# Designs tried in a protein design run: designed miniproteins, single chains. Part 56

Each design is a single chain, and the fold is of that chain. pLDDT is the mean over its residues in the fold that is shown.

## One batch from the design tools (miniprotein)

Design m2056
Fold by ESMFold2-Fast:
Structure m2056 (fold): chain A 87 residues (1-87)
Amino acid sequence: MAEEYFEKGKEALAQGKYEEALKYYEKALEILEKELGKEHPALERVYDNLSIVYKKMGEYEKAKEYFEKSVELAVKALEEAVKKVLA
């Protein structure tokens, strides 16, 4: 279900339908947060795309907020991967 909304958001973003893309990504985020929690790596891709949409809409403060959330999750995932390789 969350994946379907994420794919629809990507399609809307590609078509320049930014408001529609936001609604789909927000639905995907809500489902993923409920199923996996607010700090799960799966949220990284949704935060990244929300950042892109807000940037294209000129809402740079919100774009920065979501970009920072995306980077934080990506860094945590990379740190876990590095620990596995070094072990």
Scores: mean pLDDT 82

Design m2057
Fold by ESMFold2-Fast:
Parts: sequence; C-alpha cells; structure tokens
Structure m2057 (fold): chain A 119 residues (1-119)
Amino acid sequence: MIDELTEKIINSKSVEEAIDIIIETLKKALETEPLITVLGLFVHGIAVLLGKEVPVLSADSPEELAIKVLTSLGIPEEIAKELVKAIKEKDLERIRELLKEIAKKFNVEKALEKLKKEA
C-alpha cells in the first residue's frame, strides 16, 4: 500500500487528483486496517504530497505521534489535531476539506522557503 500510494501521488496530474488518491486509500484502510496503520498511511501520504520525508519521532500514542509528524512537516498543530480526529471519526469529507486547505497553505509556504534560500 505505502509504495503504491507514493507512486500514485508522485504521478498525479493535479493537487486535486493527489487528494483523491489519499482519500481513496484511507477509505479502504479504514475498513480493513487498525488505526495505527491508517494513521501511518495518512502521515506518509501527506509527507509525499508536501515533497518531504517522514521524520523519525517518538510519542506516547499513535495519535500523538501522527500530530508530531504532521507538525514537523509544517502543518499547524490545530489542523493536525483536526485531521487525526476526522480519521478516528471516519469523516472522509472533513479530511478532504482539511487536505485542500493544507495544499493551498503549503504552496504559499513553499514559495517563501525558496525565497529564503536565495537570500
């Protein structure tokens, strides 16, 4: 699943298509996999979407680990908490809305990071 998810996201033609791939993968995983696996797949999908690698971090729970990883990727803590909550509640529509917000914000932040590297 992770390798196939990564390849599909990298080969997506748009941010919207990449989000659709993540949502479809989550929908399947939520039906068959334990929460820790679902959160792991989601965190990996977000890292690929943002063009980043998943950092090696530790936490007391899978939910806290997911929040820590998402925030280290540049996602605001409040949004990271809402994403984890939506996954636990299986609210695929809310997850899609939050992913669209992250994609828009990250495009702005990525432009600013490039500007800072050239200074």
Scores: mean pLDDT 73

Design m2058
Fold by ESMFold2-Fast:
Structure m2058 (fold): chain A 69 residues (1-69)
Amino acid sequence: DRIEKLIELLSSKDPETRLEAVRELEKLAPELTDEQKRKVLEKLLELLTDKDPEVREAAEEAIRKLQEL
């Protein structure tokens, strides 16, 4: 569904697409199930070493928000 598609977009070749997916998942964080949060956190942790500095920063902020839930 929409959340699974966003998780797939975190692995996009386009850094702008990855950045948008991180931001959307951060907005949806309160609506995620525990299983969805786990999958998203796993992918966001990978993005902490992304080539794009904006993607890395967005991933750090999203991880912080998801861990607070």
Scores: mean pLDDT 83

Design m2059
Fold by ESMFold2-Fast:
Structure m2059 (fold): chain A 62 residues (1-62)
Amino acid sequence: GEKDEILKLIGEILRIIGDILDLERQKKAAVARGDMETAAKLEKQIKELKEKLSKLMEKLKK
């Protein structure tokens, strides 16, 4: 039902937030060591996950 779909959507949102936090930690470590190429790659991955998160949150809001 609709409630089950909402709960599943919340689960996906929480998982993506966890993934973003993990990548943010890795990016911070890369920046700290001066590895700007790795930091840029991680930033791209974070951006892609944030775009996916935004779309899922928009579905939840409606």
Scores: mean pLDDT 84

Design m2060
Fold by ESMFold2-Fast:
Structure m2060 (fold): chain A 68 residues (1-68)
Amino acid sequence: MADKTLLEAEIWLAMARIAISVGDIETAKKMVEKAEELAKKLEEEGKTEEAERLREEIKEIKEEIERL
């Protein structure tokens, strides 16, 4: 079940990257927030490795957004 949550989070991050590429920073921020909620769910389920990988990707995307 946690793998489905991870997949959903990866989809949100992929959409956030697309939003960044077209300059839609507001949409990108909202999509990153969705991924952060899913990373928290993974941690609550004891899937700390998956959550940590997601948080690293989230951090990279947030840094890109803050630079724009």
Scores: mean pLDDT 81

Design m2061
Fold by ESMFold2-Fast:
Structure m2061 (fold): chain A 56 residues (1-56)
Amino acid sequence: STAEEARRYAEELLKDAPAALRRTVAGEAEKAAQQGLSFEEVKRLVERAARQAGVI
C-alpha cells in the first residue's frame, strides 16, 4: 500500500538516525499517505522533517 511505501521510505532515509526520530517521521509519513498525500508529497514531508531535525 502507499502508506506502507511511505513508512518504508522514511525508515530507510532515516535508518542511521535515532530510533525515536525514525519512528516519529515514519508514523507521520504513513499517516500523510493515508490522508491522501501523493508519494512525492510524502517524500518532501519526510525530507523537511529530517532537515528540521538536522539529520540531512
Scores: mean pLDDT 81

Design m2062
Fold by ESMFold2-Fast:
Structure m2062 (fold): chain A 57 residues (1-57)
Amino acid sequence: MYKITLIPGADVDKIIAEIEKLGGKVVERLSDTEFIAEIPEEKRKEVLAIPGVQSIE
């Protein structure tokens, strides 16, 4: 599982949909800009490339 941090003002619903399309799943919402997601290790770079994603840890 990874902690995903979004750029302030990012379209959260669109980013979650793109993560789910890549085989990921949001597990927990921590704040308006942070959530925990299960992401395939090979898809980490693709998630980081989604517009509005600031970091993945």
Scores: mean pLDDT 83

Design m2063
Fold by ESMFold2-Fast:
Structure m2063 (fold): chain A 60 residues (1-60)
Amino acid sequence: SMETERKIAVLESVKAILLGGIYFEEELYEKTGDEKYKERAEEMRRQVEEIEKEIKELKE
Protein backbone atom coordinates (compact mmCIF):
# COMPACT_ATOMS: atom_id res chain seq x y z
CA SER A 1 0.00 0.00 0.00
CA MET A 2 1.03 3.65 -0.44
CA GLU A 3 0.99 4.08 3.33
CA THR A 4 3.43 1.16 3.82
CA GLU A 5 5.70 2.44 1.00
CA ARG A 6 5.75 5.93 2.57
CA LYS A 7 6.51 4.49 6.04
CA ILE A 8 9.41 2.43 4.62
CA ALA A 9 10.74 5.54 2.81
CA VAL A 10 10.66 7.56 6.06
CA LEU A 11 12.41 4.75 7.98
CA GLU A 12 15.10 4.43 5.26
CA SER A 13 15.63 8.21 5.46
CA VAL A 14 15.99 8.13 9.27
CA LYS A 15 18.39 5.17 8.94
CA ALA A 16 20.55 7.13 6.45
CA ILE A 17 20.73 10.10 8.85
CA LEU A 18 21.70 7.79 11.75
CA LEU A 19 24.41 6.06 9.66
CA GLY A 20 25.87 9.51 8.89
CA GLY A 21 25.75 10.35 12.60
CA ILE A 22 27.54 7.09 13.48
CA TYR A 23 30.31 7.93 11.01
CA PHE A 24 30.86 11.40 12.54
CA GLU A 25 30.72 10.16 16.17
CA GLU A 26 33.22 7.35 15.42
CA GLU A 27 35.52 9.85 13.67
CA LEU A 28 35.34 12.13 16.75
CA TYR A 29 36.13 9.16 19.03
CA GLU A 30 39.16 8.26 16.87
CA LYS A 31 40.44 11.87 17.03
CA THR A 32 39.73 12.60 20.73
CA GLY A 33 39.59 9.23 22.55
CA ASP A 34 36.54 10.53 24.47
CA GLU A 35 34.25 7.59 25.37
CA LYS A 36 31.11 9.78 25.01
CA TYR A 37 31.47 9.69 21.21
CA LYS A 38 31.83 5.90 21.26
CA GLU A 39 28.71 5.62 23.48
CA ARG A 40 26.73 7.89 21.11
CA ALA A 41 27.79 5.81 18.08
CA GLU A 42 26.78 2.56 19.87
CA GLU A 43 23.35 4.01 20.80
CA MET A 44 22.81 5.12 17.18
CA ARG A 45 23.81 1.62 15.96
CA ARG A 46 21.12 0.14 18.25
CA GLN A 47 18.57 2.55 16.74
CA VAL A 48 19.64 1.48 13.21
CA GLU A 49 19.11 -2.19 14.17
CA GLU A 50 15.58 -1.41 15.44
CA ILE A 51 14.77 0.49 12.22
CA GLU A 52 16.13 -2.35 10.04
CA LYS A 53 13.95 -4.83 11.95
CA GLU A 54 10.85 -2.62 11.46
CA ILE A 55 11.59 -2.24 7.72
CA LYS A 56 11.97 -6.03 7.40
CA GLU A 57 8.63 -6.61 9.18
CA LEU A 58 6.90 -4.04 6.92
CA LYS A 59 8.30 -5.83 3.83
CA GLU A 60 6.97 -9.11 5.29
Scores: mean pLDDT 89

Design m2064
Fold by ESMFold2-Fast:
Structure m2064 (fold): chain A 52 residues (1-52)
Amino acid sequence: SMDETIARLRRRAEELREEAKKSKDPVESQLLLGAADLAEAMVRWLERKEAE
């Protein structure tokens, strides 16, 4: 369902941010943060679609 998809994406974004904090490689950290931002953007997109 859409709500489950949104919940999974939010959880994945948080996991990616935590992985970024643990990374010793600044390039890897930046990529993980970028992936988290993309997941959050997808959540916003899905939330707008659900609200309409």
Scores: mean pLDDT 85

Design m2065
Fold by ESMFold2-Fast:
Structure m2065 (fold): chain A 62 residues (1-62)
Amino acid sequence: SMLEEARRELERYANELVENDLKKGKLTPEQARARARQFEMAGLDVAAEKYREIAKELEKKQ
């Protein structure tokens, strides 16, 4: 559907932001969780889930 196409395109852009944060290497678990909530509220579920996974991985390294 057109809505699915638009969502995929928006998620692609959001994934670019995720990659940039990972490259910077400065994310804390709290920051990753905050970003996950922001993307979830925006309806960008894939990007939100990626940030949740990042938060879990960072917490394990604490």
Scores: mean pLDDT 79

Design m2066
Fold by ESMFold2-Fast:
Structure m2066 (fold): chain A 70 residues (1-70)
Amino acid sequence: AVELIEEALKLLYSDPEKALELLGEAARRAVEAGDFEAAELIQKAGVYLALGRVEEAEKLLREALKRLKE
């Protein structure tokens, strides 16, 4: 999940459609791992990205990364 979120962060401004696909996969993996809080953060980030709210999406993804690494 971490690698998918890091790749999505790189693509947020250049290829948001690709970033959104990566976030969907990251959220699925978080659910499968039983980390529902990380999955919720990733899903919220995806919603903000779909709405063009890129800064809000970035903040949520960084929070999810911090949670998944610690």
Scores: mean pLDDT 81

Design m2067
Fold by ESMFold2-Fast:
Structure m2067 (fold): chain A 82 residues (1-82)
Amino acid sequence: GEIGEALKKFAEEELAPLLEKLDAETGNEVSTYVNQAIDAAYQGDVEGAVEYLEKAEEIAEKAGAEELAEKIREAKELVKEL
């Protein structure tokens, strides 16, 4: 639905460039949770989408990827407001 499309677009425009700056292992972990959040959002599972984004945010914060963690927080707000 609309929420899934909005989150996918945000991830492609705002998260993908920051993910490319991470090492492959960390980037893959964050991408996996972001993709799970997008899938949940397409299914109308807003709570599930937020939970997956929270997991992605935690990994980004532990990796020291401050800007990515901030953008994931913006993605969470986007999902909650739609």
Scores: mean pLDDT 86

Design m2068
Fold by ESMFold2-Fast:
Structure m2068 (fold): chain A 64 residues (1-64)
Amino acid sequence: MKELIIEAEIVRAFLLIFDYLEKKYGELSPEQQATRARLQAEYDELVAKLKELGYEDEVKRIES
Protein backbone atom coordinates (compact mmCIF):
# COMPACT_ATOMS: atom_id res chain seq x y z
CA MET A 1 0.00 0.00 0.00
CA LYS A 2 2.15 2.96 1.15
CA GLU A 3 5.11 0.63 0.56
CA LEU A 4 4.03 0.11 -3.08
CA ILE A 5 3.89 3.90 -3.63
CA ILE A 6 7.41 4.30 -2.17
CA GLU A 7 8.71 1.39 -4.30
CA ALA A 8 7.19 2.95 -7.44
CA GLU A 9 8.81 6.32 -6.60
CA ILE A 10 12.22 4.65 -6.07
CA VAL A 11 12.04 2.65 -9.32
CA ARG A 12 10.92 5.79 -11.21
CA ALA A 13 13.91 7.71 -9.79
CA PHE A 14 16.32 5.01 -11.02
CA LEU A 15 14.70 5.05 -14.49
CA LEU A 16 15.22 8.85 -14.63
CA ILE A 17 18.90 8.37 -13.66
CA PHE A 18 19.36 5.89 -16.55
CA ASP A 19 17.64 8.34 -18.96
CA TYR A 20 20.03 11.08 -17.76
CA LEU A 21 23.10 8.86 -18.22
CA GLU A 22 22.02 7.85 -21.76
CA LYS A 23 21.39 11.50 -22.70
CA LYS A 24 24.71 12.72 -21.22
CA TYR A 25 27.05 9.86 -22.19
CA GLY A 26 25.24 8.41 -25.22
CA GLU A 27 24.63 4.66 -25.55
CA LEU A 28 24.11 2.64 -22.36
CA SER A 29 26.08 -0.59 -21.94
CA PRO A 30 24.18 -3.87 -22.61
CA GLU A 31 24.14 -4.51 -18.85
CA GLN A 32 22.69 -1.03 -18.16
CA GLN A 33 20.09 -1.52 -20.93
CA ALA A 34 19.06 -4.87 -19.38
CA THR A 35 18.80 -3.26 -15.92
CA ARG A 36 16.66 -0.39 -17.30
CA ALA A 37 14.35 -2.90 -19.06
CA ARG A 38 13.94 -4.87 -15.80
CA LEU A 39 13.24 -1.67 -13.82
CA GLN A 40 10.68 -0.54 -16.44
CA ALA A 41 8.89 -3.91 -16.13
CA GLU A 42 8.89 -3.62 -12.31
CA TYR A 43 7.56 -0.04 -12.55
CA ASP A 44 4.78 -1.09 -14.95
CA GLU A 45 3.71 -3.90 -12.57
CA LEU A 46 3.73 -1.53 -9.56
CA VAL A 47 1.68 1.08 -11.48
CA ALA A 48 -0.86 -1.56 -12.59
CA LYS A 49 -1.23 -2.79 -8.98
CA LEU A 50 -1.58 0.76 -7.60
CA LYS A 51 -4.31 1.54 -10.19
CA GLU A 52 -6.12 -1.71 -9.28
CA LEU A 53 -6.03 -0.65 -5.60
CA GLY A 54 -7.48 2.80 -6.47
CA TYR A 55 -4.27 4.87 -6.17
CA GLU A 56 -4.45 6.40 -9.69
CA ASP A 57 -3.87 9.92 -8.29
CA GLU A 58 -0.63 8.74 -6.64
CA VAL A 59 0.49 7.28 -9.99
CA LYS A 60 -0.20 10.65 -11.68
CA ARG A 61 1.86 12.40 -8.96
CA ILE A 62 4.81 10.00 -9.44
CA GLU A 63 4.67 10.49 -13.25
CA SER A 64 4.63 14.29 -12.91
Scores: mean pLDDT 81

Design m2069
Fold by ESMFold2-Fast:
Structure m2069 (fold): chain A 64 residues (1-64)
Amino acid sequence: LDELAELSQRIAEALRQGKLDETVKSLIEEAKKRGDEELVKQIESLYKVAKLGQADSAARRAAA
């Protein structure tokens, strides 16, 4: 019903497993093949947020 919700779940799982870059790249390629430019932008936005969260989490773990 909502592809964005499924994408968000896949990105969150990939972030937890350290496969964020690989998973996001695949999702963007699939969206581009469908010609869905808005979906590509949404995936890029989710990726930026996930990367910021990943960097912050890594910094906190290094400080501990």
Scores: mean pLDDT 73

Design m2070
Fold by ESMFold2-Fast:
Structure m2070 (fold): chain A 73 residues (1-73)
Amino acid sequence: SEAEDTRRAAEGALENAKKYIEKGDFQKASNYIVAAGVLVAALDFLGDTEGAEELRKRIKEVQKELDKAIEKS
């Protein structure tokens, strides 16, 4: 379904964000976190409110990882 495809895209964006954090490319990591946020808003619009809330928590976790990586750089 469109909701399932959107959820997979959001999960993929967060995995890319983590990869770029590890590489020290904080601009790309930030861009993927923003992309995940847009996809989560779309997922909520498609009626997967529970999936959207779970992914919002994951976005906050990845943002904290990015913030810590920047602080250590």
Scores: mean pLDDT 89

Design m2071
Fold by ESMFold2-Fast:
Structure m2071 (fold): chain A 63 residues (1-63)
Amino acid sequence: LVGDLVVATKDQPGAGDIFVALKKGDKVLVLREVNEDLVEVKNLKTGEIGYVGKSDLEVVERL
């Protein structure tokens, strides 16, 4: 996952300073694994950085 280019599988509203806002189909770069369920990502469309659930992502490209 870390370094992978992945796609959001569902919409997610942003949650303040923690969760990144995502739309289904948004491409994100995985920056870091936080724990077994969460990763820190950069939304390539908006430039926002934040957390998202691993289960809500689909791997598109490994970098």
Scores: mean pLDDT 74

Design m2072
Fold by ESMFold2-Fast:
Structure m2072 (fold): chain A 59 residues (1-59)
Amino acid sequence: MTTTVTLTVDNSIDALAEASEKVARLAREQGARATVKATNLPNGQTQITATLEAVEVLE
């Protein structure tokens, strides 16, 4: 199953790092691989879209 998570954060290093850490933690908890896309918004914020896919590797 693929799960998509969208976060809107301030366009700052600290806010982006916090959002990335949250996505990484969620991926680890679900045993999934995260693919992250960041899009700058006209209002000075960044929209982060993370796609979580089940990891199919040798266990």
Scores: mean pLDDT 74

Design m2073
Fold by ESMFold2-Fast:
Structure m2073 (fold): chain A 57 residues (1-57)
Amino acid sequence: QAALDEAGRHLAAGLEAVANGDYETARKHFDRAAQVLEDAGHPGAAEAVRRTGEEAL
């Protein structure tokens, strides 16, 4: 599904930004991934992404 692919790309980019020490960019990508998942009807997955971002930052 296109929405899951988009969310996955943002999650991967966010994790890469964390690895590079760019926490501002990482936060934006995690927020984008969660929003895409929520809009696609996956609120549980969106919450998991938000929690992952909070733990990584």
Scores: mean pLDDT 82

Design m2074
Fold by ESMFold2-Fast:
Structure m2074 (fold): chain A 59 residues (1-59)
Amino acid sequence: HMSLEERFERLLAEVDDPLLKSGLEQLRKAYEAGVISKEDAEMALDAIERYLRQRRAAA
């Protein structure tokens, strides 16, 4: 089990796509600034993780 901050750190270290990495950095910034809720941030990270898993499975 990982905290939300640990999930951001892991995905940022794992993702090599510059556009996706930029999106993750913007999402983390929005969460830290209080622009989005913890629930919204968790949902977005869940969607990104599912996308990455599907990409691996399709290869």
Scores: mean pLDDT 79

Design m2076
Fold by ESMFold2-Fast:
Formats: sequence, structure tokens, C-alpha cells
Structure m2076 (fold): chain A 86 residues (1-86)
Amino acid sequence: MHPFGQAMEYLEKGKELFEQGKLEEAKKAYEEAIKLWPSLEEAYYNLGKVLEAQGKLEEAKEYYKKALELDPTFEEARKALEKLEA
């Protein structure tokens, strides 16, 4: 399997784990996605969501900013960052 394909599988696994409330498992899945494909903006955004759910707001902001650095048109990341900076 190509690294991008594996990164996308970890991204989807992380989303499923997050929906189940398994925050630490979701975090690990998104970290593996980033390790396999470091420019995967969606993984940074979703990792930010996990950190926000854990109350780690400053870390969440850093990941939302990283997602926007990779894709400046990522509306969901922009909205999440603006909400935390309000």
C-alpha cells in the first residue's frame, strides 16, 4: 500500500474512534496519518478537534493553524481557530 493510502486509512480510523469518544486512540490514529503523509491537512484539523475535546485549547489552535498553513482554503479549520481565539 502506498503511504498516502495508509495515511487515509488512519485518517478514517481516527474519525471513527473520535465519533466513539475514544479520544486517545483517535489521536494516535491521526498522528500515524501525519507520520505517513505530513502534508495531510485534514489529519491536522482532526487532531486539533481531539485536543479541543480534551480541553487542550492551545495545542488545538496550533494544529488548526498547521491545517490552514497546508490549505488556506480549509474553512472548517479557519472557523475552529476563530472560535478558540474569540
Scores: mean pLDDT 86

Design m2077
Fold by ESMFold2-Fast:
Structure m2077 (fold): chain A 92 residues (1-92)
Amino acid sequence: MEPGETLITYAARKAGLTPEEARDIASGRRRPTPEQLERIQKVISEELKKAGVKAKVEVRADPETGRLLVFLSDVTDEDMEKIGELGAKVTG
């Protein structure tokens, strides 16, 4: 993962998007197609599962900003610790 890359930009790139498309989608400048959104959600879900997170993952576009938001449901305290570790690896 590139320095300064967010989980969303990383997932978009792994979903087969170009770096430019990934940045535009992550910033809300471009809305993903339904197929691109599904692939991004799948990559995020797989990365969280690899990190030991058991929470359900849903990725949605914010209707006000156009930015992608990651929603987690059924989150445990253990999941929160794993997400924190993943965030540190992703941004640090």
Scores: mean pLDDT 70

Design m2078
Fold by ESMFold2-Fast:
Structure m2078 (fold): chain A 81 residues (1-81)
Amino acid sequence: SMEELDAWFERNRAEAERLRQALLDAGVPEKIADFVAGMVEAFGLRGGTGAALAILRISGEPDEVLRKVEQAADAVLAETA
């Protein structure tokens, strides 16, 4: 239903905001944190982070940044399980 879809996007937005803050706290550049959060808002926590990591890897982002994104996403996922 539309209500279920709206609830899914609201949950995605809340998770994206939590992840964005966790990324900033971990020292990830704001532009990368914003990008990852945007992907989570659009596609959900698991799908959005997976897609963001794939794009960042292809774009040549350093392994240290990718690892921080993975760790922050895993922490948020554990809180929402």
Scores: mean pLDDT 85

Design m2079
Fold by ESMFold2-Fast:
Structure m2079 (fold): chain A 64 residues (1-64)
Amino acid sequence: MKEAIELAKEGLRYAEEGDHEKALELLKKATELGGVDGPLAAKAASYASQGDLKKAEELLKKGI
């Protein structure tokens, strides 16, 4: 569970830096480990790729 949360946090950091591809990869890994709700993580990744980092972060907080 800690590992999935750390991957989700790292994904958000990459999204903030503009590396949306790396952010999506890390969020997918977090959902595979079961520490994040898969549908919420996918939606958060979509918002992050659109530059809506606040909405992405809010959704990940609900999924973790």
Scores: mean pLDDT 67

Design m2080
Fold by ESMFold2-Fast:
Structure m2080 (fold): chain A 64 residues (1-64)
Amino acid sequence: STYRVKAGADYTATKPDELSLKKGEIVELEDLEVVDENHVRGVDVATGKVVTIPKSAVDSVAGI
């Protein structure tokens, strides 16, 4: 399933599998899952890469 993840804050990736975000940016992720209490993971539709995003940087998630 594909999800639109909206960034609630600017975030700069600190690890190779993390995605950098700007506040208000929308990223489409396939197969979104919770990996721990602070992170979600999915496949970035734009790049085809598996990416991890901290929950603190997420404003909203909507299925499409």
Scores: mean pLDDT 78

Design m2081
Fold by ESMFold2-Fast:
Structure m2081 (fold): chain A 91 residues (1-91)
Amino acid sequence: AAELAERGLLLVYRSAEPRGAAAATGAALAAAGGLLDAGLAAQRGDAEAAEAAAEAALAAAREGGASDEAIALLRRAIEEGGPAAAAGLPP
């Protein structure tokens, strides 16, 4: 799950790069931060907050210029291991 999330975040950066390195970095950091928020909410047992944060992370990545392929990889990371595992947090 963490490995899929890392690959997804790299693809967010790569696909947003045509907008410039600063925009690509911003999109990747926004997605990573949102995933971390989702993972922390999941660890607290707050499923509603975890889902909201995960969807916000995907929306931020897309708004920053991420490709559909990048969004699909991040969604797979969340579905496969849950938000906490996608964020690199222990279960």
Scores: mean pLDDT 77

Design m2082
Fold by ESMFold2-Fast:
Structure m2082 (fold): chain A 75 residues (1-75)
Amino acid sequence: DEEIKKLERQAAASYAAASINEAGAEFSEELAKRAAERDAEKGEQFRKDAELNREAARENLEKAERLEKEAKELK
């Protein structure tokens, strides 16, 4: 059942992407905290980067969940 395997691989890839985006958000939040002490403008930019990464993580998680459900429905 190649179609189910394809959906499972795509779901796994989207889960991995979500994890990478979450890590990116955490990194940007740490940079924002450090930068805010010296450069408020850079701190704000890093906060925006963190928000974008959190949004991308949510989108990738939703995609992974949809693909996982689709694979389950084909069984």
Scores: mean pLDDT 84

Design m2083
Fold by ESMFold2-Fast:
Structure m2083 (fold): chain A 56 residues (1-56)
Amino acid sequence: SLADYLVEKGIATPESAKRIEELVKKGEIDPESLANALKNAGLVTDEEAEEIVKLA
């Protein structure tokens, strides 16, 4: 799941990752915008950003 991936990569805590996944599922967070924000912050690679979009 998206939440599991964010936790595995050390991007978010389990609680934060679950909230992010729910907001993405509700359409309140765009997955591409999330992936780009994390990439621009230096938290993920290009490949990890693509995986985030696929898991959302």
Scores: mean pLDDT 84

Design m2084
Fold by ESMFold2-Fast:
Formats: C-alpha cells, sequence, structure tokens
Structure m2084 (fold): chain A 58 residues (1-58)
C-alpha cells in the first residue's frame, strides 16, 4: 500500500474505535507504532493523540 492509503485506512479504523492504535499500525502495514506515528504526523499534520482527542470530543 502507498503511504497515503495506509494513513487513510488508519484514520478510518481510529474513528471506528474497533482496534488499538498498535493493532491498526500492524493491520495497515507498519512494523511498529513509532513508524506509524512518524508517517501519521508527516501525512496528517498532527499527532495520533491530537486526532484521538478530536474524535473523543464528538
Amino acid sequence: MELGEKIARAVRLLREGDKTPEEIAREVGFDSIEEFEEAFKKYVGKTLEELRAELRAA
């Protein structure tokens, strides 16, 4: 999967709340949570924690 595809899938899974961030990272093809967070920041422009806070505030 392209990086953008991985991140888009990860965002969807985070919203659904079906899996932990670590499980999501593995499912979309990252080897570690650290790699996932790095790519997420680069692509989304904010941290996993910031996005999760936004989703929680609904």
Scores: mean pLDDT 75

Design m2085
Fold by ESMFold2-Fast:
Structure m2085 (fold): chain A 76 residues (1-76)
Amino acid sequence: AKKNFELAEEYKRQGDYEKAIELYEKAAKEFIEKNDLVGAASAYNQISEIYLRVFKDVEKAQEYFDKSLELQKKSM
């Protein structure tokens, strides 16, 4: 989970946003499997920001933001 998250951060830094999203999604799933809902929420939030800021895809950004928010609520 953490390794895929860190690798996603590297691809994002390099401008490979599609690969970053793929790795953030893998990290989020692995975080959920380990009951690390805060880690999973962070991964989905990063995907949401890439869709909003880079791809200008408001609908996809909202989808991943909602997933992040739902996980944050469950972690309380």
Scores: mean pLDDT 84

Design m2086
Fold by ESMFold2-Fast:
Structure m2086 (fold): chain A 59 residues (1-59)
Amino acid sequence: SPLNLSLEEKKAQVQALNKVIESTDIAEIKAALDQLPPAVQAAFLASLSPEERAALEAA
């Protein structure tokens, strides 16, 4: 369902998403994912290869 988020909440989610995309540190990616809604986290994890997912879970 579409969530009516405040501009500040949307900005925080965009910043967390950008950190996931731009970071090469798996620990930083994992920390940034924790800032995103569970549905977005699940969608991101589902988009990963089995190798990428294993590396992220091992961090």
Scores: mean pLDDT 71

Design m2087
Fold by ESMFold2-Fast:
Order: C-alpha cells, then structure tokens, then sequence
Structure m2087 (fold): chain A 61 residues (1-61)
C-alpha cells in the first residue's frame, strides 16, 4: 500500500509541474492518476481531492 501512496504523491508532483507550465490537460491527467493511486491505497480523502482537481481542470479546457 505504501508504494501506491508514493505513486499518488509522484503524480501530484507531476500534475503541479504541468499546471505551472500551463499544460492543463497534462495536469488533469496526472491529478486523475494520483486520485486513482490514492483510491487503491485506501486514502479516499486524497483520492476525492485529486479527482475534483482533475475534473475542475478538465472542465476549464
């Protein structure tokens, strides 16, 4: 389970980097992946948080 959380953290970092670069589509994809990894790790609070971030960015595209 710890490996899944680390993957979630990695994709959050990549999402933030993409967002800072103005690549909102890539940022949304990375936040979506982060959400999925947190969900698999049983961290439903973070899974929901990053799912909402991905959805918000996708809606702005």
Amino acid sequence: MEELRKKGEEYVRKGREAEAAGDLQTAARHYGLASRYYFKAGDWEKAEEYHQQASRLSAQL
Scores: mean pLDDT 83

Design m2088
Fold by ESMFold2-Fast:
Structure m2088 (fold): chain A 86 residues (1-86)
Amino acid sequence: MAKHKKAEELMKKAYEYAKEAYRLAKEGKIEEAEEYLKKANEALEEADRLAREVPFSEEQFRLYLEASSYILAAAVALVVAKKEQE
């Protein structure tokens, strides 16, 4: 079950990076927020790539949705922060 464990680890990393990106964006730390958002997207994309070979469990799908939600929230907060600094 190595692929399941790797996908889950990547989803957890994506979630953590996305939460940090959201926090940094809310603080106006644009460059740091962009870097964490990039890391979150890369981790989630790699998890998706693994999912093509092995279907997600309910738990993994929940992690995927949570990570995706925070990535979206971080992206929106980053757009707002960039506008604030214009």
Scores: mean pLDDT 80

Design m2089
Fold by ESMFold2-Fast:
Structure m2089 (fold): chain A 60 residues (1-60)
Amino acid sequence: SIQALQERIRELQAQKELLKKWQELAKKQGDEKSVKVLQQSIDNLDSQIETLQRLIEKLS
C-alpha cells in the first residue's frame, strides 16, 4: 500500500511539473488569467501530495 501511495505521489508531481511549464509559457505571453487558473490547479495538486505524504508517515 505504501508503494502504491508513493507511485501516486510521483504521478501527481509529474503533473505538477507539466502545469508549471504551461504556467511559465502563459506568463511569457502575458496571459494572467491562465496563470491564475494554472496556479489553482498546482495548489490543488500540492494539497493532494501533502495529504498522501501525511498518510504514508502515519502508516510508516
Scores: mean pLDDT 89

Design m2090
Fold by ESMFold2-Fast:
Structure m2090 (fold): chain A 60 residues (1-60)
Amino acid sequence: MMALLVRTARERGADALVAAARLLLEQGQPELAARLLEAAAEAHPDDARVRELLEEARRA
């Protein structure tokens, strides 16, 4: 699971990953959103949107 998420994070770029994570949060899947955002943070460590959404997902 995690290896696939890391590959997807590198392939898709930060904008697509942020959009996907927001959709997962809206659908009541905060655990999946957090996993995706953790992979996104590894691939895009300087993206503040990824960090902010990860904190939001962890609070849910």
Scores: mean pLDDT 73

Design m2091
Fold by ESMFold2-Fast:
Structure m2091 (fold): chain A 79 residues (1-79)
Amino acid sequence: SEEVRRAAEEALRAAEEGDVDRGVEALRKAAEALRREGKDEVADLVRSAADKAETEKERDPELAARIIRAAAEIARRAA
């Protein structure tokens, strides 16, 4: 899906730039698109990763960025 791919690429760019909030938003958009396509298991995984990154952003922003990058790659492969 182009929608999932676009959201995943945006999440990757956000992670590279250290913009955790934008990365989390992009992952949530990717998860929504995956769910609308019936890919519920992958959508749940990506959404869970977005929630984890949001939780970590204040204590460990480097870990948050790594989580976003990993989840974005999973979403991109599922697109």
Scores: mean pLDDT 89

Design m2092
Fold by ESMFold2-Fast:
Structure m2092 (fold): chain A 99 residues (1-99)
Amino acid sequence: MEEVKKLLEEARDKAIRAAQAFDAGNMDEGKVLAQEAIKLANEAIEKAKTLPDEELRQSVIRAAEAVKKLFEEALNETDPLRASIYATLAAMVAAVALK
């Protein structure tokens, strides 16, 4: 759990920074941060697969997959405001998964 929590915390922090970059109109910076967050979410999914509690394992995997999907949407956006909304939602999903 500690390793998974750390990866999700790092993904949340990258999500917050990506949202801030997109909100400022810095699309290139926001997309780099989004790609880094997707990588962290993928690592969290792989680590979560080793968790002994099936319910907790499935919950973490679903949250990390949702974060990944939201950032994939942000990467496909040309409107900074829409990209910022997706990154903000990803940060919220990651935060809920950490509880």
Scores: mean pLDDT 83

Design m2093
Fold by ESMFold2-Fast:
Structure m2093 (fold): chain A 69 residues (1-69)
Amino acid sequence: YLDKGLEYYYKSQYLTAIKYYDEAIKKDPNNALAYYNKGLVYEKMHDYDTAEEYFKKALELDPNFELAK
């Protein structure tokens, strides 16, 4: 699911990428990487508020995933 999401992200098929990341999250709700990658998709769509929300969720699940800058 993560590999497929990333594949569609590079193809700029952002809605399809989101669907694969949603499947990854359904399989493992504690998958911080899936939330982070979903944030990257929203950032590419210029939805920065939604992107930030998902990045915070990833950090909440794994505090070491993204170190405070």
Scores: mean pLDDT 76

Design m2094
Fold by ESMFold2-Fast:
Structure m2094 (fold): chain A 60 residues (1-60)
Amino acid sequence: MTVLVLRFEDEETARRLADILRALDPSLQVSVAGTTVTITSDLSVERLIGLVLRAIGDLL
């Protein structure tokens, strides 16, 4: 099990990233609290980081 915590400067960016991550892989447990996004998954750290980088790319 992998847990990744991401912090952003604003809540809108956190929510948008969470929505993109859920769309990329619905098996991800994504929680948003203010500017903090917590991702829990059975994926490896490498795979999870790859999904996060893809989601950030979709925000650009």
Scores: mean pLDDT 81

